# Ledger of designs, part 32: designed miniproteins, single chains

Each design is a single chain, and the fold is of that chain. pLDDT is the mean over its residues in the fold that is shown.

## One batch from the design tools (miniprotein)

Design m1087
Fold by ESMFold2-Fast:
Order: C-alpha cells, then structure tokens, then sequence
Structure m1087 (fold): chain A 88 residues (1-88)
C-alpha cells in the first residue's frame, strides 16, 4: 500500500520539477522581449496551460510555441533538482 503512494508522490514531484524547468526556460526567453508586467501575466497563463498537460505534451508545447530546446530543458531541470536537494 505504501509503495504505490511513494511511487505516485515521486511521479508527481518529477512532473512538477519538469514543468517548473520548462516554465523557467520560457520565462528567461520572454524576459528579453516583454516588460515585467507583461511577463508576469504571460507566465501565469503558461503555468495554467502546463498544469493541464502531460509532461510529454508540455515539452512539445514548449518546443513548438517558444522554440525551447531539449538541452535547455535538461539544464533547467538539473538546476531545479539541485535547488530541491539544497533544501534537504
């Protein structure tokens, strides 16, 4: 019983970290083009979109709409994981 709950918590954490990493890359790209106020509104919109997607759909969306590369996602994901580890 506990093994299934631990597996779900791990999967949920991995999905959250991936979506956070994708959002970070998009925010960095948009911060060069948008004002701080426009960026804040756009990031809230994108966050809602990503929260309604699977991890695979989120990656595809970021690549297709914002030109995010797999290398940028991997780098951002490593940074998110390092920040999480530092809090433990």
Amino acid sequence: ALEEQERRQRENLEEALLKSAILRVIEEKLSKELTPDELAEKIEEIKKILNNMTPEEAIEYAKKVYGVTEEEIKKALAEEEAELEALR
Scores: mean pLDDT 78

Design m1088
Fold by ESMFold2-Fast:
Structure m1088 (fold): chain A 81 residues (1-81)
Amino acid sequence: DELKKLESQLSESDRRMINGIVKFLRDTLKPSEEDIELLRLELAKVLLENSDPEANTKIGELVRAMVEAARKGVPLEEVLR
């Protein structure tokens, strides 16, 4: 589907970065699978559409959004919108 298409366009290092971030957040915050899927999709889009400095900033914002969503008990979609 869309996530698999986007991830196939990423470098191996970018895919490993996304997997590492997701694993860390899953182990520490125990987010929903729906939030994990949305996070993977948004991270892939950021890495494909932005230069390295801008991508790093946006990745940090997505990680903070996931932390906020988990702590507030709301869907990641609500925090991102």
Scores: mean pLDDT 79

Design m1089
Fold by ESMFold2-Fast:
Structure m1089 (fold): chain A 94 residues (1-94)
Amino acid sequence: SPLSREEIEEAIERGREIAEQLAKAGLDDASEAIRRGVREAERYLEQGELEKAVEALRRGTEEAMRSIANELIKNGIDVDDAREALARIDELEK
């Protein structure tokens, strides 16, 4: 369902929190992917493009998950644990 402006603003704030948590965990590429999605979402939100703002957050999340998966494979760890870190954003698509 399309999110309201308020819900998108809350999603942006949650994205910033997740990006900080990822950076603290040493997942810098994943953190930057979320931050890019947040910046794009903020620009679209300022333009009144709510659907594009949601798509920007989704793209940032997908890029972050890909980055985490690659890092975990490189270090011999399963990807499933990393997916839980991004689950908070996935609830916004329901």
Scores: mean pLDDT 78

Design m1090
Fold by ESMFold2-Fast:
Structure m1090 (fold): chain A 80 residues (1-80)
Amino acid sequence: SMVDEIKEAIEEELEKLLKDPSVSEEMKKLYEEVAEKVKKITDENELQKVMEKIKEARDLFLEGKEEEAKEILKETIEEI
């Protein structure tokens, strides 16, 4: 299903981030919490929004804006 496809894409994106040695332990904990909460989502639109937030946080981190990236991840966790 599209839900399963989006979940797999999210899991793939998060797995890459969790294995990146440049990502801080604090960021990894937030990614792990997102991954755990995503397992329980059944709505395609909610999953798409989570994917967009993960990508936004990744891009902010790559720009050196780690605190802003953490804020996006924390907000995402609270919205799930």
Scores: mean pLDDT 82

Design m1091
Fold by ESMFold2-Fast:
Structure m1091 (fold): chain A 66 residues (1-66)
Amino acid sequence: SLQILQEALLKAIASLAESSAKVIIERIIKEHGEDAARNALLEAEKVLKEPAQKTYAKQLKQKYLS
């Protein structure tokens, strides 16, 4: 389910867990496409409260989807 992967990605970014975030992003790309992964990262950036977590979401988007 895309929703389960989006929730898992949000938790991985919130905890700054790079290995988990990478695996989840790659799985979203494989199962749902690059646009779904990009949208998941954009939505994570909107709901994250801490500046460091928002910055990390932007860095992940640049690294895996740019």
Scores: mean pLDDT 82

Design m1092
Fold by ESMFold2-Fast:
Structure m1092 (fold): chain A 80 residues (1-80)
Amino acid sequence: SVKQVSAQTALVLTLIGGGIEAELKGDKKTAELSREAAKAVATDPKKAPEYVKKAIEELKKVDPNMAEGLEALRKKFEEL
């Protein structure tokens, strides 16, 4: 449904944004994890939760408010 696509799209875009912010702050590891998580959400939704959780844990060090928003989006995505 449109609601499912919206949750997935929001999660992908927010993970991409998190990766860019991490890279700009010099945290290449967190940037790579965020990109891997975004790719998993887009291409392999069944395996995506593991990648997203790992990216969120590292993003808490970069931007705690964004990590909290990502956790809310992850929960909505997994409910579908």
Scores: mean pLDDT 83

Design m1093
Fold by ESMFold2-Fast:
Structure m1093 (fold): chain A 59 residues (1-59)
Amino acid sequence: SEAEERAEKALALAKALFPEALADPEVREQYRRRALEIARSTDLSPLEIAGLLLPELRA
């Protein structure tokens, strides 16, 4: 679906910026699910979705 594509692109952007934070498969899957929930409930772009994930990944 379009939402799944946006979530995947958002997660790819987050991985590019914070590869170490998303190295753990379990943590990565948690963020994938969060990105998918945002994508399904909003019309936000992949970059905007990634932006919502960044505060936790940057810490």
Scores: mean pLDDT 78

Design m1094
Fold by ESMFold2-Fast:
Structure m1094 (fold): chain A 75 residues (1-75)
Amino acid sequence: LADTIAATVRGGLEAGMTLEQVEQAVYGLVLGLTLSDDLARSYAEIVREVVEEGLREGLTPDEIAERVRRRLEEL
């Protein structure tokens, strides 16, 4: 799951998606795979925090995606 979410974040940011669009894409992905609103919301919130911080620091989509993967693997 972490790898699939990280790939979605990378692809979204490379395509020029906004923070809100990336968060929504992750929510929909996790909801579709798990059928759990609670899990989808939790994962989307974590991803939003990591992406927002990475964008503020000027990180690349690849760097942000790796940070997302690392954070999710610790759950």
Scores: mean pLDDT 84

Design m1095
Fold by ESMFold2-Fast:
Structure m1095 (fold): chain A 92 residues (1-92)
Amino acid sequence: MELALVVEVTETKVRVILLVNGEPVAEVVENAEIPLEELAEGLARWAKHPDLKAIVFVDTPEGRKVAEKVRELEPEANVAIAPSVEEGIELA
């Protein structure tokens, strides 16, 4: 089984899409009241899942900050940047 996450972080929202074998199966949308450090810690824990192959961030200033923090917390994580959610799903 292959899992991947596509994450969009903006000033107004955080959107996380779970892919199973390349297909979107679940989506969570939260207000951007979540501290970016706490989001990064949660995603870094997800990166330790044996079936998780990638975390793809949409290219936003906030997304880049979270991606860099995930890389610091979990250096083994496969973290990528995509220009859109749709391209992130294709990349994952």
Scores: mean pLDDT 82

Design m1096
Fold by ESMFold2-Fast:
Structure m1096 (fold): chain A 100 residues (1-100)
Amino acid sequence: SDAKFEAVAALTLEALELAYKLAKSEEAKKAFELTRELYELQVARLRAGNREDSEEELELKKKIEELYEKAKEEVEKAAEAALAATLPRAEAARAELEAA
């Protein structure tokens, strides 16, 4: 049902907004912001398909493909930043365990 689709879309957008607010790095914030924009375009494309608006669906598909590449790059940057931040903490935790 359309109501169930709209409810799932709303819940997914709320989850992405919460992830953005909880993000500690600028790279993570950008990754979540682009992921949310990508999801909003996917929802708009599904709505266009439901209305049999083939022209709008094709335009949205093109925008999704262009934004996907940018979102992928920012997610990869966020992952690299998270790894760089995690390694020093893991080394410190290991040193404390060896000292105990």
Scores: mean pLDDT 76

Design m1097
Fold by ESMFold2-Fast:
Structure m1097 (fold): chain A 111 residues (1-111)
Amino acid sequence: AVVVTQTPASVTVPEGGTAVITATASPAVGGALSWVKEKEDGTKEVLMVGGSVRGGNGDDRVTGSGDAATMTLTLSDLKAEDTGTYYAVAEVADGDTGLGTLGAGTKLTVV
């Protein structure tokens, strides 16, 4: 079984600041980790699939770096709308559906 570990569990950043979230998969996955944002209403938005940016966060504010074992999500020039819970996902089969193993999540608050 794959275990996804995320740090930090929560972070508070001012508007215009930068948040950095790191995830590690054990054992390493064959592709890069994907990233999903859970909005305040409980709906999920796919941010990255296998290191490729998707959806409305396709501006330069959302970047990913890393390999099959460890990936870092960087969110720059933060806005209030970026508030939410961010999950690393291992074993994404088809992008927006069939999400695999989630990390514990990181709660981001923009103030």
Scores: mean pLDDT 71

Design m1098
Fold by ESMFold2-Fast:
Structure m1098 (fold): chain A 90 residues (1-90)
Amino acid sequence: SEVDEKLKEILQKTLEELRKALENQDYDRAIKVLSNALAEIKKLYFKHNDPRAKKAYQELADIIRELTKDKSPETVEKAIERLEQLLAEL
């Protein structure tokens, strides 16, 4: 579906940018990247009322909260794993 294609694009781009942020130990950049992705996914969720977009929105919001609380390589690595799992479910 159009929603699946758009979610895959957003998640793939976010994952690539997040890996670069991890390599540079730029945790503020990681939060910014995730926040930009959240805004795009939120638009998909509200426009299409798609349960997969809703799940992605909720998981990404949780990831951002966790990373904001603990700016560490471990938390960014967990964020990457969670995004890879979301992508695999699409």
Scores: mean pLDDT 87

Design m1099
Fold by ESMFold2-Fast:
Structure m1099 (fold): chain A 108 residues (1-108)
Amino acid sequence: SFFSTISNQMNEVKNQALGEIKKTLSPEDAATVEKKLSEALSRLKELAGKLVNGEITPEQFMQQANQLKKEVENDKSLTAKQKALLSKTIEGMLEVVMSAYQLEKNAE
């Protein structure tokens, strides 16, 4: 399905980012980012499902995604390096969702 394609592409963004994270951070800090990325991925998959089903607009999807990015930036438990890696990975996931959605809409 279209949603399965988007979901798999978001998983790939996370998997590629984990390689960089593990090279850049201590094992403990990397584990924290991996947990936060898994939580963000689950939330973004739920929103992407709603977007694909027509329950929310692309604008609403981006508003919710920007709230998630603000939550990362304002998280006092995270270091600047952890925030940068999290934000970069989330942006990659958003780019995948929006690019795939636009291609599907242009094909209709």
Scores: mean pLDDT 86

Design m1100
Fold by ESMFold2-Fast:
Structure m1100 (fold): chain A 73 residues (1-73)
Amino acid sequence: SELEKLKKKKEEEIKKLKEKINQAEAEAMSLTGQGYLSRQRVGDDAGDAFLQQAQDKKQEAKQLQKQLQQLQS
């Protein structure tokens, strides 16, 4: 039925968004860890580059979370 097709399409979109959110959050966490370790071991400049990338990934995750919230409404 058309309703089943729409439901499956929505479920697939939700699944893809959740995967993208999880990936962006995991990357942000990894980059944050690398940034602080680099600051302690190498210097602030290298650490700051990783921390900036982490912030970009956190922002990406927030935008994807808003899209997910709208789809689940």
Scores: mean pLDDT 85

Design m1101
Fold by ESMFold2-Fast:
Structure m1101 (fold): chain A 71 residues (1-71)
Amino acid sequence: MKEIKLTPELQALLEEILGVKKDSLTYEELVDYGLKAMQKFSDEVKAGNLEALERYRRFLELAREAIEKNQ
């Protein structure tokens, strides 16, 4: 099984945003969690918390970089 090793920064964001505690993820799992994080952006923006949008967008960027770096 092909796994992407997560940085401590990405692990912390996963736990904080989605409650997921893992040291590594498959490509499918990383993509799925990225999409779930994007949904959290939308929910926070609708609630008027625009600051959360930038933080969650950073998570998606880190997830994409992790995929690219491991390819």
Scores: mean pLDDT 75

Design m1102
Fold by ESMFold2-Fast:
Structure m1102 (fold): chain A 64 residues (1-64)
Amino acid sequence: SMQEQIEKILEETKEKLSKATTDEEAKQVLMQTSNELWDLGVPLDEIGLVLQELGDYLQELRDK
């Protein structure tokens, strides 16, 4: 399903973000994920929510 594909992309993106050492690397990962979700046909508002969750995850990583 589309939901399973979104969850897979989220998991892969979180792994990439955990390995990102710079803001520029993190931005590239988030842009890549946004493009993947867009290509998959995910609605723009849903993509926004996914990116917000990923941004929160990235902030949590930095606070540790």
Scores: mean pLDDT 83

Design m1103
Fold by ESMFold2-Fast:
Structure m1103 (fold): chain A 55 residues (1-55)
Amino acid sequence: SLAEKNKGLEGTGIEEVDGKKIAVPSKGMVLTEDGKELKPLPPGYTGIDGSVKLE
């Protein structure tokens, strides 16, 4: 899941907000679901714990 990938890629556009980890549009980029690449922020991408898909 993206959550387990996030443990290895801390600081790559993922931050904790209101006690939840979410993708933030830092430089307009977010991690892909596999956590290996950064892509432009797609519409509707707000949760990264496996609840939101990258489209």
Scores: mean pLDDT 48

Design m1104
Fold by ESMFold2-Fast:
Structure m1104 (fold): chain A 69 residues (1-69)
Amino acid sequence: MPVTVLVTFPDEETAEKADRLLLRYYLEGKVLGSRRLDERTLEVTASDRAAAEELARELEGLGAKAEIL
Protein backbone atom coordinates (compact mmCIF):
# COMPACT_ATOMS: atom_id res chain seq x y z
CA MET A 1 0.00 0.00 0.00
CA PRO A 2 1.48 3.41 -0.93
CA VAL A 3 2.93 5.50 1.93
CA THR A 4 3.53 9.26 2.00
CA VAL A 5 6.91 10.66 3.09
CA LEU A 6 7.21 14.38 3.88
CA VAL A 7 10.76 15.59 3.11
CA THR A 8 12.30 18.89 4.20
CA PHE A 9 15.67 20.07 2.82
CA PRO A 10 18.04 22.42 4.70
CA ASP A 11 19.61 23.75 1.45
CA GLU A 12 19.70 23.38 -2.36
CA GLU A 13 22.78 21.08 -2.33
CA THR A 14 20.87 18.56 -0.22
CA ALA A 15 17.84 18.90 -2.51
CA GLU A 16 20.01 18.17 -5.60
CA LYS A 17 21.50 15.06 -3.96
CA ALA A 18 17.99 13.97 -2.98
CA ASP A 19 16.77 14.47 -6.59
CA ARG A 20 19.33 11.88 -7.78
CA LEU A 21 18.29 9.48 -4.99
CA LEU A 22 14.56 9.97 -5.74
CA LEU A 23 15.12 9.35 -9.47
CA ARG A 24 16.85 6.05 -8.64
CA TYR A 25 13.95 5.04 -6.36
CA TYR A 26 11.45 6.06 -9.06
CA LEU A 27 13.22 3.92 -11.69
CA GLU A 28 13.23 0.98 -9.22
CA GLY A 29 9.46 1.37 -8.66
CA LYS A 30 9.98 2.27 -4.97
CA VAL A 31 8.70 5.85 -5.49
CA LEU A 32 5.45 6.38 -7.42
CA GLY A 33 5.53 10.18 -7.52
CA SER A 34 6.32 13.44 -5.73
CA ARG A 35 4.72 16.85 -5.24
CA ARG A 36 6.44 20.10 -4.25
CA LEU A 37 4.67 21.76 -1.31
CA ASP A 38 7.08 24.70 -0.98
CA GLU A 39 10.69 25.74 -1.78
CA ARG A 40 12.20 23.21 0.68
CA THR A 41 9.38 20.69 1.23
CA LEU A 42 8.52 17.70 -0.95
CA GLU A 43 5.70 15.15 -0.58
CA VAL A 44 6.85 11.74 -1.87
CA THR A 45 4.61 8.73 -2.49
CA ALA A 46 6.55 5.54 -1.77
CA SER A 47 5.28 2.18 -3.07
CA ASP A 48 5.07 0.66 0.46
CA ARG A 49 6.19 1.08 4.08
CA ALA A 50 9.55 -0.68 3.55
CA ALA A 51 10.41 1.60 0.60
CA ALA A 52 9.34 4.65 2.66
CA GLU A 53 11.54 3.62 5.62
CA GLU A 54 14.54 2.91 3.34
CA LEU A 55 14.08 6.24 1.53
CA ALA A 56 13.70 8.17 4.81
CA ARG A 57 16.92 6.64 6.17
CA GLU A 58 18.90 7.55 3.02
CA LEU A 59 17.44 11.09 2.92
CA GLU A 60 18.36 11.63 6.59
CA GLY A 61 21.88 10.41 5.72
CA LEU A 62 22.06 13.28 3.19
CA GLY A 63 20.99 15.80 5.87
CA ALA A 64 17.29 16.07 4.98
CA LYS A 65 14.39 15.52 7.38
CA ALA A 66 11.95 12.75 6.47
CA GLU A 67 8.60 12.07 8.18
CA ILE A 68 6.58 9.00 7.25
CA LEU A 69 2.84 9.77 7.33
Scores: mean pLDDT 83

Design m1105
Fold by ESMFold2-Fast:
Structure m1105 (fold): chain A 84 residues (1-84)
Amino acid sequence: MSDFIQQSRRSVRDHLTNTLNIDQDSADSMSDMIGDLLSNPDSIDSRLPGASDRTRSYYRSIINSQNVQQVVDQTTRFYLDLTR
């Protein structure tokens, strides 16, 4: 639903900027990516050619999230995995 997607985008952005002190442009980029994944879950294979099994696993976890907090948690883990 659009409300779920909008709340997930906002919560991801807020968590990345306010809790992890990530810059606004990077947080916006990540929240937009999450919004796209939640809006088009079948697009994962076309959007991530050559993505690792680990990256695909995070994206599947995000898509299968039952609530906004799970989206935030999975996105945070994915972001930290990308930066380390």
Scores: mean pLDDT 76

Design m1106
Fold by ESMFold2-Fast:
Formats: structure tokens, sequence, C-alpha cells
Structure m1106 (fold): chain A 100 residues (1-100)
């Protein structure tokens, strides 16, 4: 199920990009989040979890910037993104356990 875990993480990253797209009109920020998500998927496919976590951290910071620029939906956007980051973190830990 290592491949299943990778696939689930990739699906959660796509959901994360969609939340940023739905809550931001900053096309440069959206494009950067999408680029980082694709690079994170590449790192994940190679089991380079350190590089994956660096990209995930940058996505987190850009996601917070998007939320701050949309005050009407800020709390909802932060809650939705936090839930996705927590779920991705759980799956990454499961991959780490399988690689022991």
Amino acid sequence: SLEDLKKEIEELLEELVKIVEENSDDQALIARVRELAERAKEALRNLDLETFERYLREIYLLGMEAADKNPANREKTIAEMTKLFEEIGKLVRQIEELLK
C-alpha cells in the first residue's frame, strides 16, 4: 500500500491547490502553489520526504497568504487547509513507518 499512500497524498495536494484557487484571485500565487504541488509529487514519487516536506511548507505559507487576502473566508480557508495538511502529515508518517 505504499503506492496507495502516495496516490492519496497526491489527491490531497490537488484538493489543496483547488482550495487556494477558489479563495484567491492572485494568479501568480495560484501558479506557484500548483508548481510546488507538482514538485512535491515528484519528490514523493522518489521517496525524497525531506524535499517533499520543504515544498509542503512553502505551500502552507502561500496558502496562509491567500487566506489573509480573503478576510471574509479566512477562518474557513485556514480550517480546510489545516485539515488537509494534517491528513498529508499522517500519510507521510505512515510512509516513514513502511520504510523502516
Scores: mean pLDDT 87

Design m1107
Fold by ESMFold2-Fast:
Formats: C-alpha cells, sequence, structure tokens
Structure m1107 (fold): chain A 67 residues (1-67)
C-alpha cells in the first residue's frame, strides 16, 4: 500500500537525519528536505483513510523497519 511505503520512507529518512546530524550535516539536511516532501504526500493521502487504518499501517511500517 502507498501509505505504508511512505511511512517506511519517512522512518528511514528520520534515522538518516539523526545518524548524520553531527558527522555529515549536508547529508542530514538533504534527508530533512526529502522528509518534508514525504510528509506532504502523507498528508494528502491521510484523507483517504480512517484514523484506525492510519495507525495500523504506521505500526506495520515500524515493524517492517525493525526487521
Amino acid sequence: EELKKLFLERLKLQEEIERNYDTDPEKSAEAARKLLEIDEKIRSLRSKYTPEQIEKVYKEAKEELAK
């Protein structure tokens, strides 16, 4: 599902920002810019889902990232 893919990408970008904050500020800044674009796409898609569906998809994305 598209929403799950966007949540996974957002979580990976968040980790990239945190990992590179002190060691590679330019890479961190680029990841932050991409995260803002992903957030806008997520906002657009959220209106197509119920709050319960969004929460479930987000939890599934977090579980897949942890594996």
Scores: mean pLDDT 78

Design m1108
Fold by ESMFold2-Fast:
Structure m1108 (fold): chain A 80 residues (1-80)
Amino acid sequence: AKERFIEAAEKGKKELEEKSKLEEIKKKAEEAAKEAIELVEKGEDVNEAADKFAGAAAEVYEEELKAEEEAKKEEEEKLK
């Protein structure tokens, strides 16, 4: 039964790590949205606020792509 316990613990650890990573990315997206809204609220040009939000969203997306690329690289390194 020791192997089953270790397997369950490793699985839970991986899920917690993935959740922490997702929370970090989500926070960045929420911050970008809040900043864009605040810019519009302060009387900034709505087009300028939209461009800033699009830029921040692109950065979050780039970070997601980089994380995915790193995961792919690690899998490729395991291919002998």
Scores: mean pLDDT 66

Design m1109
Fold by ESMFold2-Fast:
Parts: structure tokens; sequence; C-alpha cells
Structure m1109 (fold): chain A 106 residues (1-106)
């Protein structure tokens, strides 16, 4: 089963929706991408971390700050476990922008 390719397609669709400010569709597609990536690559892969980050970004735009914080914390935890410095820095930048205190992962 091409779960990784399905996840990549869904993640790309989520990014396209996000760029058009369709945050509800971005959220839905990012959650679908997350599920496919987690099934294909396990729970600590960089693609899982970036999917959680996109979910957090979409939730924040929808005014769901508690959910945004929860998904952002998951994105950081997984990015640290995966050694994904790009996603770590992106998560820390989003946290600073939203006024969310994250643990220092470095």
Amino acid sequence: MELKKEGEKLYKEALQAYSKRDYQTALKKAKEALKKYEEALGPTHPNVAKSYLLIAMAEAHLGKMKEAEEYLRKALEIAVAAGDKVTILAAMSLAKMLGIDLPDPL
C-alpha cells in the first residue's frame, strides 16, 4: 500500500488549502496526511512532525488556540525525537508568534 505517497498527496493538498486561506480544508487534509504518514512511517518520523505543525497552524488561524498549542507541542516532541531541526525551529517560531511557552528542545 502506497501510504507514504497518499500522505504526501494529502499534505500537499493541505498546503494548497492553507495558501488559499481555506483553513478548514487545510486542517482536514493535514489530519488525513498525519494518519497516512503515521501508518506508513511510524509516530516519530519528520513527516508526522510537519503534519502536526500544519494542523497547529490551521487551528491557530481558526481561533482554536488550545488545540493549536496541543498540536504544536506534539509537533515539537516528534521533531526532537526525529532530529528534524527545520521543524523544531518552525514550531518554536510559531510558539513565539502565538505567545505559547514551549520547553527548550536544544
Scores: mean pLDDT 85

Design m1110
Fold by ESMFold2-Fast:
Structure m1110 (fold): chain A 58 residues (1-58)
Amino acid sequence: GAAEAAARGANGAAAGAALGSPAGQKGMDYITQGAEAGRAGDAAAGEAYTKLAGDLSG
């Protein structure tokens, strides 16, 4: 949905910014934790970390 598309966009921005900004570095840390939580099957935790990464890049 629209919220998922926005979250993916925020994640992409955070990942791109990680090459050049402190906020991007923190965003990458949250993305990594979200990916680990998602792999473990914890979709809610994965979404929470995605939101944190988006908040840092926005």
Scores: mean pLDDT 65

Design m1111
Fold by ESMFold2-Fast:
Structure m1111 (fold): chain A 93 residues (1-93)
Amino acid sequence: SMAEIEKKKKELEEEAKKLVEESRKLLKESEKAKEKEDAPEIMEEKARKMAEYAQWLTDKADEYPEAADELAEAASEILELGQKAQKLREEKE
C-alpha cells in the first residue's frame, strides 16, 4: 500500500539521519585523537566505518527508489566527513 511505502521511506530517512550524526561523532573523535601516537590508526578506522555507512545507504537507495534521493544525499555527506578524517590522517603521516 502507499501508506506502507511512506512508512518505509520515513524509517530509511530516520536511519540515514542517525548514520550522518554518528559519522559527525566519528569525525570529532578523529579530531580529538590527533595528538595521540596511534592517531593515524584511529582516523583510518573511523574513516572506514563512515565508508561502510555510506555504502549501506547507497545499497538501500538502489533497493528503495522512493527514498533514493534522501539516502544518496546522506551517503554523500558521510563520504565528505570520511574525506575530512582521511585528510587528518595524512597530516599526521
Scores: mean pLDDT 82

Design m1112
Fold by ESMFold2-Fast:
Structure m1112 (fold): chain A 61 residues (1-61)
Amino acid sequence: SAEVEALIARIRAAKTVAEAEALGAEAEDFARRHQLSGAERRRLLTEVTRVHARLVAEEKA
């Protein structure tokens, strides 16, 4: 959906660990409220996880 794509774009644009964590919480709430398909939930979870891991690594480097 357009809303899922917009949320993924916001997640990919996160610049801090705190932003990624806040967007992760927003994505979980969005998925729950809109009863997203398993594929859409997996896409959101994958993007949040990858962006968070990258930002954590950047912070520790």
Scores: mean pLDDT 82

Design m1113
Fold by ESMFold2-Fast:
Structure m1113 (fold): chain A 90 residues (1-90)
Amino acid sequence: MELLKRGEEASKIYLTNKDEEVREKAREEARRITARLLVAAAEAVEENPEASEEELLKLIEEHAERLEKEGVPDEELIARARAIVARERA
């Protein structure tokens, strides 16, 4: 929940702020948060394919928190997210 709100705030700054440097930083933050959420969602769905929407949201939060605690690099999360999107598009 908090991570999703941070992502929305970063996206809002990226779209509305007049300072190009502030927009660039917000864009990078939004990208990192989105990558983490995508990886967490993929893991939650894969482990719990029959979970309800409410259960999935809770599991996504737990997986995202675990990824942060484990210190998984942003580059690795972005690469995993890109691979997930590529598989969905195929």
Scores: mean pLDDT 73

Design m1114
Fold by ESMFold2-Fast:
Structure m1114 (fold): chain A 68 residues (1-68)
Amino acid sequence: MTVNGVEVMLELGGEEVLSAEEAGKLVAQALTRAGADRVGALVGKRVAETGEDMTPREAAEKAGELGG
């Protein structure tokens, strides 16, 4: 996914269904590790605000949609 003109690869593995809040935290943490902490917090919040339970893989896909 592209975040503020920087391409970030989210590698979120696992088949366990997470709550939207847990998925948002996982996305924020992954983007922070990639050096995009401010955008990670924003995108993670947007994932959590969907209220949708999702796997880590689906969370990465949703972050791509919401983060541009």
Scores: mean pLDDT 71

Design m1115
Fold by ESMFold2-Fast:
Structure m1115 (fold): chain A 95 residues (1-95)
Amino acid sequence: SPLEENGRLSREQLRRDLIEGARLAYERASRDADPEQRRALEEGYKLGERLIKEGKSVEEILEEAVERANEFPDPRLRSAFLAGALYAVAKHLEK
């Protein structure tokens, strides 16, 4: 639901929606993952954990995760990698 009084979601609302979306994407990717997708998912998760430990913002993590995901030629592996990275962020922000 994209419409607010300003015609846009606030940055904080968008951030919360991204966290929820990341959890859902991770659960879906985990259920249907072949071994290659599972490896990409785990690599994304580890990247997310590393960037969180380094004190990166959600925006900085998203930017680097997208850049790294583009190194995968297979869009299925790209999606799994992104799901892993965003799930690490979601888990950290729930602590």
Scores: mean pLDDT 78

Design m1116
Fold by ESMFold2-Fast:
Structure m1116 (fold): chain A 80 residues (1-80)
Amino acid sequence: MELSDEEIEKIKKEAQNKLEEIQKQLIEKEHLPPLSTLSLGEQLKLAVDLALKTSKIFKERYPDLAKKLDKAEEDLIKKR
């Protein structure tokens, strides 16, 4: 089923809000140090690791929303 532009935007905003919430919970749970105390290489590694963990948890907690986001991104790319 084709998604409208409004539906794509709504899905992206909802997914972004959930991803931000999960990332915040991960930072608190793992007692991650402030990025400013790390070297640039360590900051990049931590950012990538955090993004991957956040994505995995998002797909596990919100599988339907994750599927909708993937489809919305594919539809958005095709429309551009």
Scores: mean pLDDT 73

Design m1117
Fold by ESMFold2-Fast:
Structure m1117 (fold): chain A 88 residues (1-88)
Amino acid sequence: LLEAAKGKEKIGVGIGRSRVHPWALEAALAQIAKVPGVKEIILAPSEDVDKEFLKKWIERQGVKVTIADSVEEVKKLAEEKGAPIVAD
């Protein structure tokens, strides 16, 4: 994820419930938010994750977070915004 995020302003991340533990998702997204040049992360977190807390936590790093309802919506929004999909 970090390597793919370098030089990108917007990043789409679609992660299903069965693929990543919630704390690992939060940690990975916080690291991506610290990559120079990243301005927006588009995220479809599982229902097990506090979406509002995660959004506020990442936005404290100076990166905008857009919450999508599904991985498919992340792909659509990422294509519309010209963002690479790095966790699909």
Scores: mean pLDDT 62

Design m1118
Fold by ESMFold2-Fast:
Structure m1118 (fold): chain A 94 residues (1-94)
Amino acid sequence: MSAEDELDRVVLEAYLRLQRAKTEAEARAVLEEMNARMLEVIERHGLSPEEALALVTRLRDAALRAMEDLQAPEWLRRVLEEAFDALLAEIRGR
């Protein structure tokens, strides 16, 4: 499986789990696990920071668009955006 395919799968699995999250704390736990798994994929495939930023930015944009299309609650969109922003900051710091 390519890095892109594995990252897509990680985000999709997190998205499905978020649909079952009833609290902000549960959503944050799902997204922390997503970020950890995405960083593992990036490191295992030897992606450069530039390559990782491009892929994660694309996934962020797609996930936020999906949340808007499905009229997800504001708090869920905010927590998802914060999680992706934290991940992008971590990648930029590497």
Scores: mean pLDDT 85

Design m1119
Fold by ESMFold2-Fast:
Order: structure tokens, then sequence, then C-alpha cells
Structure m1119 (fold): chain A 96 residues (1-96)
């Protein structure tokens, strides 16, 4: 069911956003191990959201559900890029 896949994708995307915010907060505090841990979890959730949205897009014939899936994939991609950026910055700072 495409609608259930989209609901699950939205849930995973919300989890990814929360994890990114926590990673940013830890990075600002100089807690690089926690920043890395939360960034890695955010990457996992963003990829899961992207996969679920892609499955919903492929299974649906409804234009509205396809558009919702496409938007979720774009949002998940943006969060993925942000999380990767945090991970790289935290790892760089940890090696000092």
Amino acid sequence: NAEELLSRAEEKLKEARDLVNKAIDYLKQGKFDEAISYAEKAIEKALEAMRLADEAYRQSTDPELKERARKLMVEASAILLTAVGILLEAEFQKKK
C-alpha cells in the first residue's frame, strides 16, 4: 500500500531531522563522538525514508501520491547531505 509506505517514509524523515538536530548540537558543544553517532543514525534514517518513498512512487498510479513521494525523496536527500557534512566535520575535528 503506497499510502502506508509514504506514512512510514514521513516518520523516518522526522526521525532523521531530530537526529540531525542532535548531531548539530553535539558538534557545537565539541562532543565529536556523540555528533558522529547521531549523524550516522540520521544517515541511516534518511536512506530508509528515501527507500520507502521510492517504493511508494513505483507502486502508485495516483499522481498525488507520486508527487508526495517525490517531495519526500528530495527532503530525505537534503537531510542525508546535511548529516554527511556533520559526520565529516566531526571526524575532522576529532583527529586534532
Scores: mean pLDDT 90

Design m1120
Fold by ESMFold2-Fast:
Structure m1120 (fold): chain A 97 residues (1-97)
Amino acid sequence: NEEIILKAVKEAAKELQNEGYEVTAALIKSAVEKLIELSKIVTVKPEEYVPVAAMILMTEIKNGTILSPKEFLIKLLLEGPDPKATVAAAKIPPSKY
């Protein structure tokens, strides 16, 4: 459900902004596209969308560039999740989702 993904990305963006990260509209759009593509190849439960969205957003913030969904998936497969992006996502409590 694309509407649930968009809402989750916006909620993750707001939480990251509360932590002092700059999250642009372009990053939000990119994270929505990546989460949609990821959801086609792996089962992501609705309660997982916000922490996964936060991980995607933090990965893009750390890289200083917006990857295409294909480039993001290739990077994730080759390198695994970015450890600092995963730690940042973990700071957002699962009980909020």
Scores: mean pLDDT 72

Design m1121
Fold by ESMFold2-Fast:
Order: structure tokens, then sequence, then C-alpha cells
Structure m1121 (fold): chain A 82 residues (1-82)
């Protein structure tokens, strides 16, 4: 039903916002693996929600463009390109 569909959308939006907050912390991690994985997940989300990803994670993703790891820099570029 339309009511169940709306509740599913609302639940997804709630989990999306929680995920973005967790990704923001992971992008600031001292772990190269955590920063890389978070940037890759941000790129996946940006394919569907580019404005929300940039609003929530844009500053941290832009900082990763200067990261010491080439792998992390490339992942951040992919996320910002979407």
Amino acid sequence: SAELEQKAIDAFEYYKDALLEQLKEALKSKSEYARYTAAKLAAILARTYPEEVYEALGEELEKLLKDKSEKVREAAKEALKA
C-alpha cells in the first residue's frame, strides 16, 4: 500500500542520514583503510544523493584530495565527481 511504501521511504531516509554521520567520522579516521572505504561508500551514495552527500561530507572529502595516500585521494575524487 502507499502508506507502507511511505514508511519504507521514511525509514530509508533515517538510515541514510545516520550512515552519512558515520561516514563523516570514518573520513576523519587515522586509518587509511577506514578513510578509503568511507570515500568509496560516499561515491556510491553520491550516485543517487549527490547534493546530500556533498552537504554532509563535502568538506571532509575535499580534505582527502590532499591525503598522503594516492588510493584515498582517487576515492575522494570519484565521490566529488558524482
Scores: mean pLDDT 82

